# Ledger of designs, part 67: designed miniproteins, single chains, continued (5)

Each design is a single chain, and the fold is of that chain. pLDDT is the mean over its residues in the fold that is shown.

## One batch from the design tools (miniprotein)

Design m18311
Fold by ESMFold2-Fast:
Structure m18311 (fold): chain A 78 residues (1-78)
Amino acid sequence: MKSKEELLKEFEELVREHIKITKELGEAMKNNAPQEEIDKLREKGREVLKKLQEVLKQIDPDEAEKLGREVVEEFEKE
């Protein structure tokens, strides 16, 4: 079984992946990509969210919120 430290790292990686997929989906829509490519990105996003929900059940909600805010802030700051 994964340790608390491993779960928090997995959570951070999943948040980063979700942000990446969201940006890729935005670019695909902006560039009028085929619907199949858009659907593929949406499906990938759903799988990431599913994994996030599984990890969130195993970690402290307060720790998850703090780490999530840090990752989002990192992507918003240059």
Scores: mean pLDDT 79

Design m18312
Fold by ESMFold2-Fast:
Structure m18312 (fold): chain A 71 residues (1-71)
Amino acid sequence: SELEKLLEEIKKLMKKYGIDEETIEIITLSVKKAYENGALDELIKGLDDLVSKKGLPQELVEEIKKLIKKV
């Protein structure tokens, strides 16, 4: 499914940036919930908050937003 591909691409990208598994699970769960509820636009707005709380690189966040916008 497109959702499964999206989640795997996000996991692979985050692992490449050295992000811990707990943070990856939090973000991928958020993406899955947003996709199922038709709230991906709200999630994209909320990613800036996740960056601030988890200290994620800006470049990684922009790449994740780009992946989400593809579906």
Scores: mean pLDDT 80

Design m18313
Fold by ESMFold2-Fast:
Structure m18313 (fold): chain A 80 residues (1-80)
Amino acid sequence: KRREFVKIVEEAMRLGAEEARKSDPERAQKLYELMVQLGEATSKGDVEKAIEYLEKLREEIEDQSLKDKIEKLIAELKKL
């Protein structure tokens, strides 16, 4: 449902922002660009596009614990 979708994306954005805060400026910019695209897909209710941007966000994250958390969020979103 819509509320569950939004909550999953909000948690993913929190994790992406956490990675961005400890990243170099180039990587931080790429992470923020992906989070903007994720937010736009979410505002349109586009679950398929949101999953695509979450997978790209996961690939840009270096912290293994944050990657694992985003992978779980992607799995939860795919169940919707």
Scores: mean pLDDT 83

Design m18314
Fold by ESMFold2-Fast:
Structure m18314 (fold): chain A 86 residues (1-86)
Amino acid sequence: SKLDKIKELLEKLIKEYGPFEVELARLVQMLEDAGVSEEEMREYLKKIFERRGEKLTDEEIDSYLAHLREVAEKIREIEKEFEKKQ
């Protein structure tokens, strides 16, 4: 199915970047597609890191968001490729 092929391509990204990075990139992609503000996105990421026992500054979050957006763009490319085949 289309979903199975998307899963295979996402598994390749997980092998390249690691599962935590890819999952956070997926969350950033979903939040951006939903029109979530930068402030809400920062707060959500802060909560994720707080659950891991880490407190990040806004500057650290912004730097990490930039990296996650690069990974999210690769995820978007995979999704767009499958949209074109319909």
Scores: mean pLDDT 75

Design m18315
Fold by ESMFold2-Fast:
Structure m18315 (fold): chain A 68 residues (1-68)
Amino acid sequence: GTAEGEIEMGERFARIGRDALARGNLAAARKAYELAIAHYDVALSLEPSEEVRRRKEELEAELARLRA
């Protein structure tokens, strides 16, 4: 895949996770955030980006709150 394609998948799963969180589905939100982070990791391995790293770090912080 391309870095752009991986970023798009990461953004889609991040949106799915936020939508699940808004509905109170913590398990679905956690899973979606994990998938979003995995796609951002692949994107960063293909092309370094400070913006993508920041998006990943924001989701990692949110996922940590949901696991606490």
Scores: mean pLDDT 88

Design m18316
Fold by ESMFold2-Fast:
Structure m18316 (fold): chain A 77 residues (1-77)
Amino acid sequence: MDAKLARFRELLLAGPALPLREILRQVGLSERAVEEAVAAMHAVPSDARVIPDEVIDSVRDPEARAVLRELRRLFAQ
């Protein structure tokens, strides 16, 4: 998982913004994990500054959950 999280950080922070779905596919997540992570991001309230714990905890796939936690960590400044 650590190598996938490192690649996720690189793709997320590099160049022009890619859709989250494409970033997660390039990281090597399963289609199920990609779909769960993208669906979770659509469930984030528009007024939220960080991804809520409830959204992350609703995700069943452990790789999808890990990338959402990493995304929150990077943007929770």
Scores: mean pLDDT 74

Design m18317
Fold by ESMFold2-Fast:
Structure m18317 (fold): chain A 95 residues (1-95)
Amino acid sequence: SEEERLRQKAEAALASTSQYLKLVAEEDPETVRRILGLMLESIVNREVAKRGLSPAAQAAVRAFRDALLASMPERPTPDQVTEALTALAARIRAG
């Protein structure tokens, strides 16, 4: 399915800057946005499972994720993506 294809691309992009750069170069902006959302959601789900966050903390982290995604440009640089992932991880650790 397209959803499974996008999830595979998101995991590859999280694992490799070169895969992320290829993705941003080759995919349309809407597809890039969807993959960025899946990258951020993957981090949230892994950290929530690992840390046992309360439902209220999970909701706050997901709201922060959505705000980060909305603030990102159409084709973010690797540095902008790293900044967003770092901010999200820091919010999860704090919460």
Scores: mean pLDDT 82

Design m18318
Fold by ESMFold2-Fast:
Structure m18318 (fold): chain A 99 residues (1-99)
Amino acid sequence: MKLAQQQRKAEIQEKEKRNQDLENEKKKTLLGNFGRLALKSASSEEDQEKMRNYLLQVQPKLTSSMSISERILMGRVSALDAAAETKEATAKKAAERAA
């Protein structure tokens, strides 16, 4: 019966680690998605409103665990990601049309 209790503890630890990994992955995808949403919201008013609502929902949770310096960095990183994505997309389109 000691094995069953050890397995239960391992399962709880696995669930906790999965939740923390999911939170870290969410933070990474939120930064990437923020850059992509910034690009998309520039093309239409509806996307702009969706992005604003999304940021309002996510921002309080992110800022609760982040310093003001990290918040500033987050804004800069998403702007750089957006610029890099547009550059790659235009390069791919130019290569496709040149072929």
Scores: mean pLDDT 58

Design m18319
Fold by ESMFold2-Fast:
Structure m18319 (fold): chain A 55 residues (1-55)
Amino acid sequence: SKELAARIARVVGHALGLSEEKTERVVERVVENWSEFKDEGDLARGAARVALELR
């Protein structure tokens, strides 16, 4: 779900030490593409990739 995708993306962003602004950008990108992720693990890896690019 988009809600679960947003929650996972926020957890990943905060865990990687991103600012609130950058964390919300991770959420936006992950939620926009939530249906393209195979499972929660794939979604978490995608969120981490986006977070590291925005860091």
Scores: mean pLDDT 80

Design m18320
Fold by ESMFold2-Fast:
Structure m18320 (fold): chain A 64 residues (1-64)
Amino acid sequence: GPRVLVESSGDSGQRAAAGAAARGYAERGGTQEEFKEVAQRSADILARAEGAAEGPEVRVEVRR
C-alpha cells in the first residue's frame, strides 16, 4: 500500500496532512478505530511539538 510521510516545522500543515493520511487508510479498508488511532497519534505528536520551546521538525509516517 501507499506510504505517507509528513515533515513540518509548523503544526497546521502537518495536522492536515496527517488527517489526510488517516482518511486514506480508512478509505482503503482500515477500520474506523484504526483511523481514529492514527489521528490521535498525530495529535499527540503535535501536542508534544507545541510544548517545545522552538518548532522542532515533527515526522509522521503512515504505512500499511
Scores: mean pLDDT 53

Design m18321
Fold by ESMFold2-Fast:
Structure m18321 (fold): chain A 113 residues (1-113)
Amino acid sequence: MEGARKGAEAAKKGDAEEAAKAAEEAAKSGTDVESAASAGGAGGAAAGTATYLGTEKAREAGERGGKAATEAGKKAGVEGSMLAGSAMTAGSMGGTSGDPKGAGELALKAAEG
């Protein structure tokens, strides 16, 4: 789950842009369930971080991460779509904790199952 781990590390730094890049890279790396889950984890980390930061630039990064995760999920089929969606939801909810690290950690755990 390299992309999801990179997303979690970016969230620890409060960097929604780096988390979005990790999601985009994971989405490009393959069409399998692991690539979709990894993109979902990184996309969730981006979205959660964006929520925490509340800036326009962070919001745009979160949207890019979400798009990458959605596309990776579609390519991976039903299982990949479910895992990507779950990881994104977990990351977004983690953003409300007031700690950007929490967003990344929850997204990574959801991606791993």
Scores: mean pLDDT 76

Design m18322
Fold by ESMFold2-Fast:
Structure m18322 (fold): chain A 81 residues (1-81)
Amino acid sequence: SPFADMDDARIDAVFAAADRDGDGTVSFEELASVLMSLESPLRPPLSPAQVRELFAAADTDGDGTIDRAELRAAVRALRGP
């Protein structure tokens, strides 16, 4: 899984980079720009399909934004067996 090596520290780094306004939430566009970048904490960078899968898993209430706790929960779910 491309999410297997994403620990809480890497998730926090991704979220901080995506949360450009510091408001504690990130949109799909903000998350995708970080995770698909060559400068991503993840190497190799995620594909568009993988970012969509991660965001769909994290956006449990369907509001179009995710917080840090939702991102952590989604990564744990996607790297599970």
Scores: mean pLDDT 72

Design m18323
Fold by ESMFold2-Fast:
Structure m18323 (fold): chain A 91 residues (1-91)
Amino acid sequence: DKDFNSGRKAYKEGNYTEAISYYKKALNELKEAKQEDHFFVGIIYYNIGKSYEKLGNLEEAKKYYDLAETIFNKYYKENGVKPVVLGNKPK
């Protein structure tokens, strides 16, 4: 995904607000494709959470980490693997 890759580049460059913008564009693309429950949506939510955490917005970071964990746990249940807890998730 072009927007996801742009988000990753922005994150690596310390441009966390720009990274969030690109990640949200990637989410909208998946929503338009009716793939809202795709495992990749969980990865995007996790990266948005990390970006908000870097900006010090812990409430938004927790929200997106919780969304990512929900997608990952659904995927893990369907694929017979144990769910993972995101250890650095802020409260």
Scores: mean pLDDT 76

Design m18324
Fold by ESMFold2-Fast:
Structure m18324 (fold): chain A 75 residues (1-75)
Amino acid sequence: SLEELVERAKEIFERLLELFERAARGEPVDYEEARRLQEELGKILEEIKKIDPEKAEKLVKEFEERGRKLAEELA
């Protein structure tokens, strides 16, 4: 369902943010897990876009802004 896809996308994104924060602190990170999660997130976002393109666009913009803000805070 659309709701399950959105929930999964958010779960993956939160995990990616955790991995990026850990890497910034010099902690060991599984970069293969990060790559796999990025690929899965991309596929889920494409599926959401096919069902509700407006919701997909809002979700992508939200993720991009959160990622940008985190990157600036960690620089």
Scores: mean pLDDT 85

Design m18325
Fold by ESMFold2-Fast:
Structure m18325 (fold): chain A 88 residues (1-88)
Amino acid sequence: MDQQILELIEKARAAVEAGDLASAEAYLREAIALLRQAGLPPAVIAAMEALVAGLMTLARTGDRAVGQALAAALAPLFAEAQAAWEAQ
């Protein structure tokens, strides 16, 4: 399960970098659902939900600053999810 969550986050990051915002949103939503089942800290779930909201904003506006903020947020979110998984 946890390795699958990390894989989904990485796929979401790759999709954002490729400009495939629909796939990125789908991967992040699936990762959020699995994180809720795994009982990870609410802060990690909230961070992922914020990334989904950012993707929706980027899809609506095409704002490059939002895209850059999303890319910057994905790396620490991946690290935080990895740390939470290793703490089990």
Scores: mean pLDDT 69

Design m18326
Fold by ESMFold2-Fast:
Structure m18326 (fold): chain A 72 residues (1-72)
Amino acid sequence: DVKAAAQQKIRDANMAASQRGRDVAIEASNGINENKDDEQKVEELRRESHDRSMELMRDLAAISAQEAAKAA
């Protein structure tokens, strides 16, 4: 079933993105805690975390669109 295969691939991608998102959040939190007295470094770490999250969302959207097209 093409739809079942597409759903599984989307689920796998979501699980991987969720895990990577948690890793990014933990890394950012640790970096901010280590550099809490350096406002410029804290802002840089927040921006980097945001950019990585945006990339993950774009990748998921691309996978979802590609699998939806295959199932159509």
Scores: mean pLDDT 77

Design m18327
Fold by ESMFold2-Fast:
Structure m18327 (fold): chain A 95 residues (1-95)
Amino acid sequence: SLHEELLELAGKVFEYFLEKSSNPERVRELEERFKELVPKLDITEEDVAELKELVERKEYGEAALKMAELIKPHDPELAIELEVEVAFIRIREAL
C-alpha cells in the first residue's frame, strides 16, 4: 500500500537523522509521532514517487521537508519540528 511505502521511505530518512543528530531520543520521538499519523494521511502515488526519488538520490533533507508537507494539515506542530531538525542538520554540515 502507499502508506506502507511511505513508512519504509520515512524509515530511511529518520535513520539519516539518527546518524546526524546530537539527540537520538528526540529523533525517535519524531519518528514515532510520524508513524502514528501515516494511516490518517490522504497521500497519492505521486507523493510517494517524489519521496522515493529524493531518498534514492540521498537527498534526505528534501525528503524530510516533503514528509513535513504531507503531515502539515494533520499535525502542523510536528511538521515545523521536522523542518527545524532539517535546518539544524544543514547548518551543522555547512560548518
Scores: mean pLDDT 85

Design m18328
Fold by ESMFold2-Fast:
Parts: structure tokens; sequence; C-alpha cells
Structure m18328 (fold): chain A 116 residues (1-116)
């Protein structure tokens, strides 16, 4: 069980690093005027973010299964991020942006619970 949790944490850290790299590349292509490539990379980064949130939920379930409020907030963040990914794939970047804001809001509420 402890070894499984450590492996999941390593996978989550790797996904976070991969997501950051993809976002940095998306910004680079956007700044060069390659909006098509920038959008493709942003979509790929969002796919990695979905994987990351799924791993965070699994880690929390294994470490603090009684923390139902934190689990609910992570599940809401995942739901909004998955919906944002679908909106972005459909070319609806306005809807994707609104859904990302809701996902970030859920994660900020989770951080508040961990501090307060």
Amino acid sequence: KKKEIEELKKRAEKLLKETKKLLDEAIKYRNQGDFKKAKELAIKATEKEVEYLKLKIKILQLTRPEDTEALELLQKALEYTEKALEAAKEGNFKKASELVSKSVGAELRLIGLEID
C-alpha cells in the first residue's frame, strides 16, 4: 500500500511536469503567431491535467478516504476539466476557459480546506 502511494505520487509529479512543458510550448507557439499549434499543445496539456487530477483523487482515497469534502472538490475539478477538454476539442475555447475557471475555483477551495 505505501509503495503503491509513492508510485502514484511519482506519476502525478511527472504528469504535472509534462503539463507545464506543454503549456510553455503552447505559449511559445502563440507568441510566434502559430495559433493552430498553440491550441493543439494546450489541448494536450489539458489531457495531462485530467490524468493528474485522477491520480490526485486516487492518492487521496488511499491516504485520507474520510476526507469526503476534499474528495468532492477534486471530483468537481476533474469534471470541469474533462468538460473543458471536450469544449476545446470542439473549438469552443470560450466555454473551455469558463470551465477551467470553475476547475481552478474548486482547487482553490481545496487549498483553503488544507490551510484553514
Scores: mean pLDDT 82

Design m18329
Fold by ESMFold2-Fast:
Structure m18329 (fold): chain A 86 residues (1-86)
Amino acid sequence: ARAAEERAYEELLALVDEALAAGRITPEQADRMAEYLARLSPEQRREFLLDVLDRMTALALERAKSEEERAHIEEQAARIRKEIEA
């Protein structure tokens, strides 16, 4: 459980860095997100990750062009959810 939580946290920080590099967020927003995440308990980080996953999944499903893409998105979301919950 603990190792999975540490990996999920590292992956979340990597996503923040990627969003910064892509210009989707400002350096100030990235710093605020990192500070916010660092203050959360492992349980709170898990809930935050699940909320982010649910939002990202909903957006991806709205943009899906086919039933095959929808099935793939749902399968990937279920896999990631299982890892966060482990």
Scores: mean pLDDT 69

Design m18330
Fold by ESMFold2-Fast:
Order: C-alpha cells, then sequence, then structure tokens
Structure m18330 (fold): chain A 107 residues (1-107)
C-alpha cells in the first residue's frame, strides 16, 4: 500500500544529493499522501526511473543497482495499476537500465 511506497521514496531521498531528484522525490511523497493509489504508484515508478538513470549517468553502480531493485519491487507489486502503455514503457526502461548497469560492471 501507500506506506510501502513512502518507505521506498524516503530510502532514495536519504541517499540523494541531486536537487532535481530531491524535488521529484518530495513530489512523489506528496502524491502518496494526497492522491489515489494508482497516481501514487505512477509517480513513484517515474521517480525511481529517474533515480536509476541518474545513478547510471554518474557511474554509481551500487546506487544504480539499489534503485533498480526498488523499482523492480514496486513494478512487480503495483505495475498492474499502470495503464498498458505506461506498463510497457516501464518494462522496457527496466530492461534497458539492467543492460546499462551490466555494461558499467564490465569496465
Amino acid sequence: GKEDLRKIVEEVLKDTTSPELKEQLQDALDAIEHSDLETAVSTVINTLLTAVREAIKRGDIEKAKKYLELLEEVFKRYGHLLSPQERAEVEKLIEDYKKAIEELEKK
């Protein structure tokens, strides 16, 4: 439920120094508190996608893996609440990010 989503967002917020990601994480907390579950899930997943992408861009393999694992957990539990289009887009991005992390580990 919303409490699980809150804990995940707070865990990422604790680790981040990016002002842009901090703002997006605060928006996700607001969505969890004031929106329906479907909107909260969509917002949290999009925020986690941003977190993974930024960690990959920095070459931070440890945080990229951590945020990807959190993203996969949310997607597995709540992905059915997304539109079919959003679900397909998220699934593709998860696959793309897994591959990007694997390539970083080879260097």
Scores: mean pLDDT 85

Design m18331
Fold by ESMFold2-Fast:
Structure m18331 (fold): chain A 91 residues (1-91)
Amino acid sequence: SARERVTEEDLRRRKAIQEMDELMQSDLPVEEKVERIYKIAKEMIEEDIKRGDLPSAKAIKNIALTALRELGASDEVIEKFEKEFNELIEK
């Protein structure tokens, strides 16, 4: 019987998104949440780029930047992380 195939990538992506959601709902300081979301997103983007999955890398960038804005991160912090994500994607 054919079964639907769930890829390792699908599981990693679900786990990372869940971890970011849990961080946003936690009682940690905003600066701690911002740093941890950045690290999760960076690792996912680097992995997507290694696989040649540019659309997925861009999607994770957008998810992370949206989460940072919802947490009330400063425009300076958001611009810094957007630049760092773009450098990962465009190199």
Scores: mean pLDDT 79

Design m18332
Fold by ESMFold2-Fast:
Structure m18332 (fold): chain A 100 residues (1-100)
Amino acid sequence: MELSEEEKKLFEELKEIAVKIAEIDPRYFDLSTEELAELVGISPITAAVVRALVEEALSLITDEVVTSLTPEEVEKALEYLLKNKPELVKQYIDIYKSVS
């Protein structure tokens, strides 16, 4: 499945948010959706989508590949998720788009 140009832009926005969270503190991904949304200054739905994408990406990668949630590792994990589960990524983009 190939993403449209709009979907690719929305995915890049979600990826940038996830990378920014990892740059601030990767432990923020362990917070509740509401706490993450408040600390980062995003909507609860955006926070839920970003957390879900990162969780799905990490579930595809074994602990042997990712030793920490650095910004670079989060970016790589999300790109790997898009390559291997584009349909799932598109579903999350559609949810994110509903709150713009």
Scores: mean pLDDT 78

Design m18333
Fold by ESMFold2-Fast:
Structure m18333 (fold): chain A 97 residues (1-97)
Amino acid sequence: MWEELLERARELERRIREAVANGDVERAYELGREAGRLAYEAARLEGPEAVERLRRMLEQSEESLAAMEKEAGDDPKKRAALAFQKGFAEALRELLE
């Protein structure tokens, strides 16, 4: 159970690094959504306190997104990293509330 989540997280991390390194905005966004779902599954297994920490992380993430957009500009790698964060936040928001 937890070991399967850890294996999925390791595979996902490799794919994220590759997508961001290649400036693949669309792929980074999709991987961000998958990471968000995985984080929620892990938090659910850990307990309600972990789910509450994810809610706080989501709030902090949303505040940071506007600054990240300004910083990314036309840099493909930064735009891919931003797309990942947007996908992550969006998936968590859908699952949390």
Scores: mean pLDDT 82

Design m18334
Fold by ESMFold2-Fast:
Order: structure tokens, then sequence, then C-alpha cells
Structure m18334 (fold): chain A 87 residues (1-87)
């Protein structure tokens, strides 16, 4: 399956900053290794930002639900970092 520069440009123009993690990961699967690496790095950065925000909220308002959400985000970051390292 071919992913063209035009397809990628349209995705960025319509969704920049890319907010949908699943769309980024889907695009990464179709992409050449260099672009796949860049897209996985972007996905990791988005999850790191979300983790930072959740940790800031947790520090002000402790919640078991937020702790579980942070753990899920950490698990996703670890999986994407593993995938990135394998490239």
Amino acid sequence: VETTGEDIRLLFENNLPLNTLEDILRLAEKSPTELKRALLAEAIDLLLLERGVLNAILAQKPSPELQKEIAEVDARIAELERRYAEL
C-alpha cells in the first residue's frame, strides 16, 4: 500500500496538530521506516504531554481514576517506545 506525500500533507493540514493518536499510528503502519519513526515519536510526544497534564491534575486533586489513567498512558508510551526502538 502506497502512502504519498500528498496524503500526509492533507492529513497534517486537516488535523495539525495531530490530535488523534489512532490516526497517527494507522498512518505510521503504512509509512516508510523514516516517516514511521517520525510518526511514532510524535505519538509518544502526545502521550507524554497528556501524562504531564494528568500528573499536574493529580497533584492538585488526587484520584484513583486519574492514577489508573496515568498507568494506562505509561503503558502505551512504553509500547510505542519499544516499537520505535525496533525500527
Scores: mean pLDDT 73

Design m18335
Fold by ESMFold2-Fast:
Structure m18335 (fold): chain A 95 residues (1-95)
Amino acid sequence: SEKGEAFLAGLEEGRAERAALGPLPLDPLALLTDPELRAAAETFTRLAPKLFNTSEELSLEEYRELGRALGLLEPYLPPELFEAILNRVKEKLGI
């Protein structure tokens, strides 16, 4: 699906952007002090609730933004939460 491809492209882009920032402290405070991690956290808190709302559909751009935010935030999220988001995207998009 085009939305699934956008999400996965975003995820890879977010992971690449995180790698390009160099070694970041795995301190939750980095989510408040690093502007790119903060922006990703704000995107995540805006879009993730929509993913679990059956009355709302994410756009192609929102799936890409969510993927990018997840790629950037991956080491800062509980693994169970990261997997839950990934599985929900797969369920919604059939990927």
Scores: mean pLDDT 79

Design m18336
Fold by ESMFold2-Fast:
Structure m18336 (fold): chain A 57 residues (1-57)
Amino acid sequence: SLEEIKKRYEVIKKEIEDWRKKYAPTLTPEQRAVFDARIKELEKKIEEQYKKMLEDL
């Protein structure tokens, strides 16, 4: 259902943020920059896929 898709999306976003908070402090500054850039790219792709799923319903 639409509500389940929305709920899943919110959970995924929260888990990504929690994961980042857990692992980011363990990285070197150089690794952190790459990690942050990849997380932003992943979040963008997730948002685009979420939008497509809503349009395909």
Scores: mean pLDDT 79

Design m18337
Fold by ESMFold2-Fast:
Structure m18337 (fold): chain A 100 residues (1-100)
Amino acid sequence: DLAEDKALIIKLTKEAIEILKEAIKKEPELKDELEKLIEKLKELEEKIKAAETREELLELTDEVIELLREALKLLKDPELRFELEELIGLLEILRGLMNL
């Protein structure tokens, strides 16, 4: 169901944004880089809301995963790294299920 898949991807994208906001609080030196990633994630969230096809949703989900992997390279806090890795894993599973 495209609507259910969209809702899940949006939810996980919002959770990722909250992880990055928490990372900025713990590691203020990463603020500029993480804020740029948050802005891109918010733009992708709006595009996901507007997506009308499964193919569009797959492409946008791949873009979210890529941005989260960029964020993961910047994060040093082990708890936030683990939470972000778990969330990337969930997105990759959902992406795989959508491609069936």
Scores: mean pLDDT 89

Design m18338
Fold by ESMFold2-Fast:
Structure m18338 (fold): chain A 98 residues (1-98)
Amino acid sequence: MLSLEEIEAIEEEIIKEAEARRSSLPPLEQNLLTAAVAGLEGKAIEAPTEAERAAYEYARALREAALRAARGEAADPALLAAGRAAGARAQALYEAAL
C-alpha cells in the first residue's frame, strides 16, 4: 500500500515531468496540461474552456482516488465514473479543436 507521503511524492514527480515537457507541446496541449496540473495540485481553475475543464476534472478525480487509496478508503465508483467521463470529454474536445 502506498502511504500519503508516497502519493504526494508521485504527484510532485508527475507535475515536474509535465512541466518539463510543456515547451515541446503544441499550444492546445500546453493549455490542457496546465489545467490537468492544476487538478493534480488541488487548485481552483478560473474561466477554463470545455476541454480544459474536462482535463481538470479528470486530474482532480485521479488525485482524489489516489488520496482515498492512501487512506485505505474504498474506491468511490461515482468519482471514478465521473473521472473517466471527463477524460473522454477532454479527448473528444481536443480532437474537435485539431
Scores: mean pLDDT 71

Design m18339
Fold by ESMFold2-Fast:
Structure m18339 (fold): chain A 93 residues (1-93)
Amino acid sequence: MDEAIQKTLERLKEEGKWTEFTRRQMDLARRGAAAVASGDREELKRIAAEALRLLGEQQGRPEQGEADAQAFLNEDVASLGPLGKQAWEALKE
């Protein structure tokens, strides 16, 4: 698991926000697993966009998360951050 994500979750737990962000991440993970099992690439693309938005909120940068999500949905790879590019490469398989 990503060290930066773990550190962010620990901080959010102290702020009382951990439970809500954890619930949202678990929902995305369940939907992602189902989409992978069914081969639903459009649903995987939507889930990846929601994950980028959630990551932006966790980092206190919701505008960055929204920009990354929109770039991902529009297939604008050049505007994607590192996590968005990793998700894009995974969808190419």
Scores: mean pLDDT 69

Design m18340
Fold by ESMFold2-Fast:
Structure m18340 (fold): chain A 64 residues (1-64)
Amino acid sequence: MEQQRIEELALSFVEQGSFLDPDKVVAAARAGRAAAGRTLSDEQAERIRRIIEEANKKAKELLE
């Protein structure tokens, strides 16, 4: 359920008073997959990026 993940991330961002860089999160996910001998697909990377971007947007709205 992507909406629940976005809400959880948004609340975490509000609590920390900071946002995550979607590109850095994707890079970390790629590194983690590579360490496990797997690859992160472009579609999976874009999905992760979108989730982080939506969470950042929601957190910003909550902080206003």
Scores: mean pLDDT 74

Design m18341
Fold by ESMFold2-Fast:
Structure m18341 (fold): chain A 55 residues (1-55)
Amino acid sequence: MSAEEVAAAVNAEMRAQGLTDLRVTVEDGVVRVTGSEEARLAAAEIATAMALAAG
């Protein structure tokens, strides 16, 4: 998956879990997450789970 696709998937999952204070962007091929510490931790867990499921 591209960083853009990962960012989109994480955003969709965050919204499904009610986490709307999060912004996921791609800058220079790097996925950047901004938001509260709790939201960023949740996003990291989701991204890790998705990467494991995809690979």
Scores: mean pLDDT 70

Design m18342
Fold by ESMFold2-Fast:
Structure m18342 (fold): chain A 111 residues (1-111)
Amino acid sequence: SSLLERLERAMEEARTAEREKALELALEVIEEFRDKLEDSEEAREMAGKLAEELAKLGLPAEDLQKLLAHAYEIDANYTALVAGLLVLAAQLGAPEELLREALEVIRKALE
């Protein structure tokens, strides 16, 4: 629950933050999560869904590439990527239904 609380706090901070600050928060979350949570098929599917929605909301390709690089620095970890993408999704005003669905993926990964 402490990791989930950390993610929810980062998302809340990102809602009123500038893009650059939200990106910093997203990268920090990826770094914290990538060595603590296992990858999952649900996380892979959710990462794709979030990336598509964020692109529609105007996330620059270079920002997405930064998140991918951080998620893959040790091993590919789609759960960590979902957490980082959630921070940016909150900043960009993604639909609350999508945010809840993605948070459920993280919650399940915490078991």
Scores: mean pLDDT 81

Design m18343
Fold by ESMFold2-Fast:
Formats: C-alpha cells, sequence, structure tokens
Structure m18343 (fold): chain A 68 residues (1-68)
C-alpha cells in the first residue's frame, strides 16, 4: 500500500462512531427518527466489535428492512 492509497482508504472509511452518526441522521431523514436511531445504534455496535465494514452492513440492513 502506498501512502496515497492509505490516505484514500482512511478518507473513505470513517470511524465506527462517525459512520453511525452519519447513518443515524440519514436514516432519520429517509425513514423516520426511530429507524435512524436503530440504524445508528446497530452500526455503532457492529462497527466497534467487528470493524467499520460490519457496522456499515448492519446499518444498511436496518434501513433496508424499514423500506429506506
Amino acid sequence: LTPEEIEAIAKAQPTPEEMAEVGGVAGAITAGSEVGKEAGKKGLEAGRKFGVEAGARAMKEVLESAGA
């Protein structure tokens, strides 16, 4: 990995906390505040335990199950 590639990956991969916050807000706008809260919570839990990719997946599943 070059330094430039590492920088691009870091920029594309926020922390679990940042990802959950953004996803919670986006979910609230799209599917309502309760769905946004659930998406953010599931994303944060999975992201902290299994990494940012798992957090993003958990968040997406909550939003998709709510029809968002």
Scores: mean pLDDT 63

Design m18344
Fold by ESMFold2-Fast:
Structure m18344 (fold): chain A 81 residues (1-81)
Amino acid sequence: NPEKQRQQWEENKELGKKTLEGMIENHKKTKKKPGPDDLRFIAANSPTEEEVVKVMKELGATEEQIKEAVELWRKFKELRS
């Protein structure tokens, strides 16, 4: 049911957004760079490629980590299609 999947996606999007905001706040307090698990979580829970880039940059990620997160996000999008 596409309508139920869309509603579930919107609910998951809101939860993911709150979690990503929490990660950014934690990074500002700790100054710790994102790890592989953070990169995968951001890729899995970001609705757009632009949001992946934005969140990764706010976490102090390297250009290489940003590229890895974008590629992983594209793979997750393909699996969700």
Scores: mean pLDDT 73

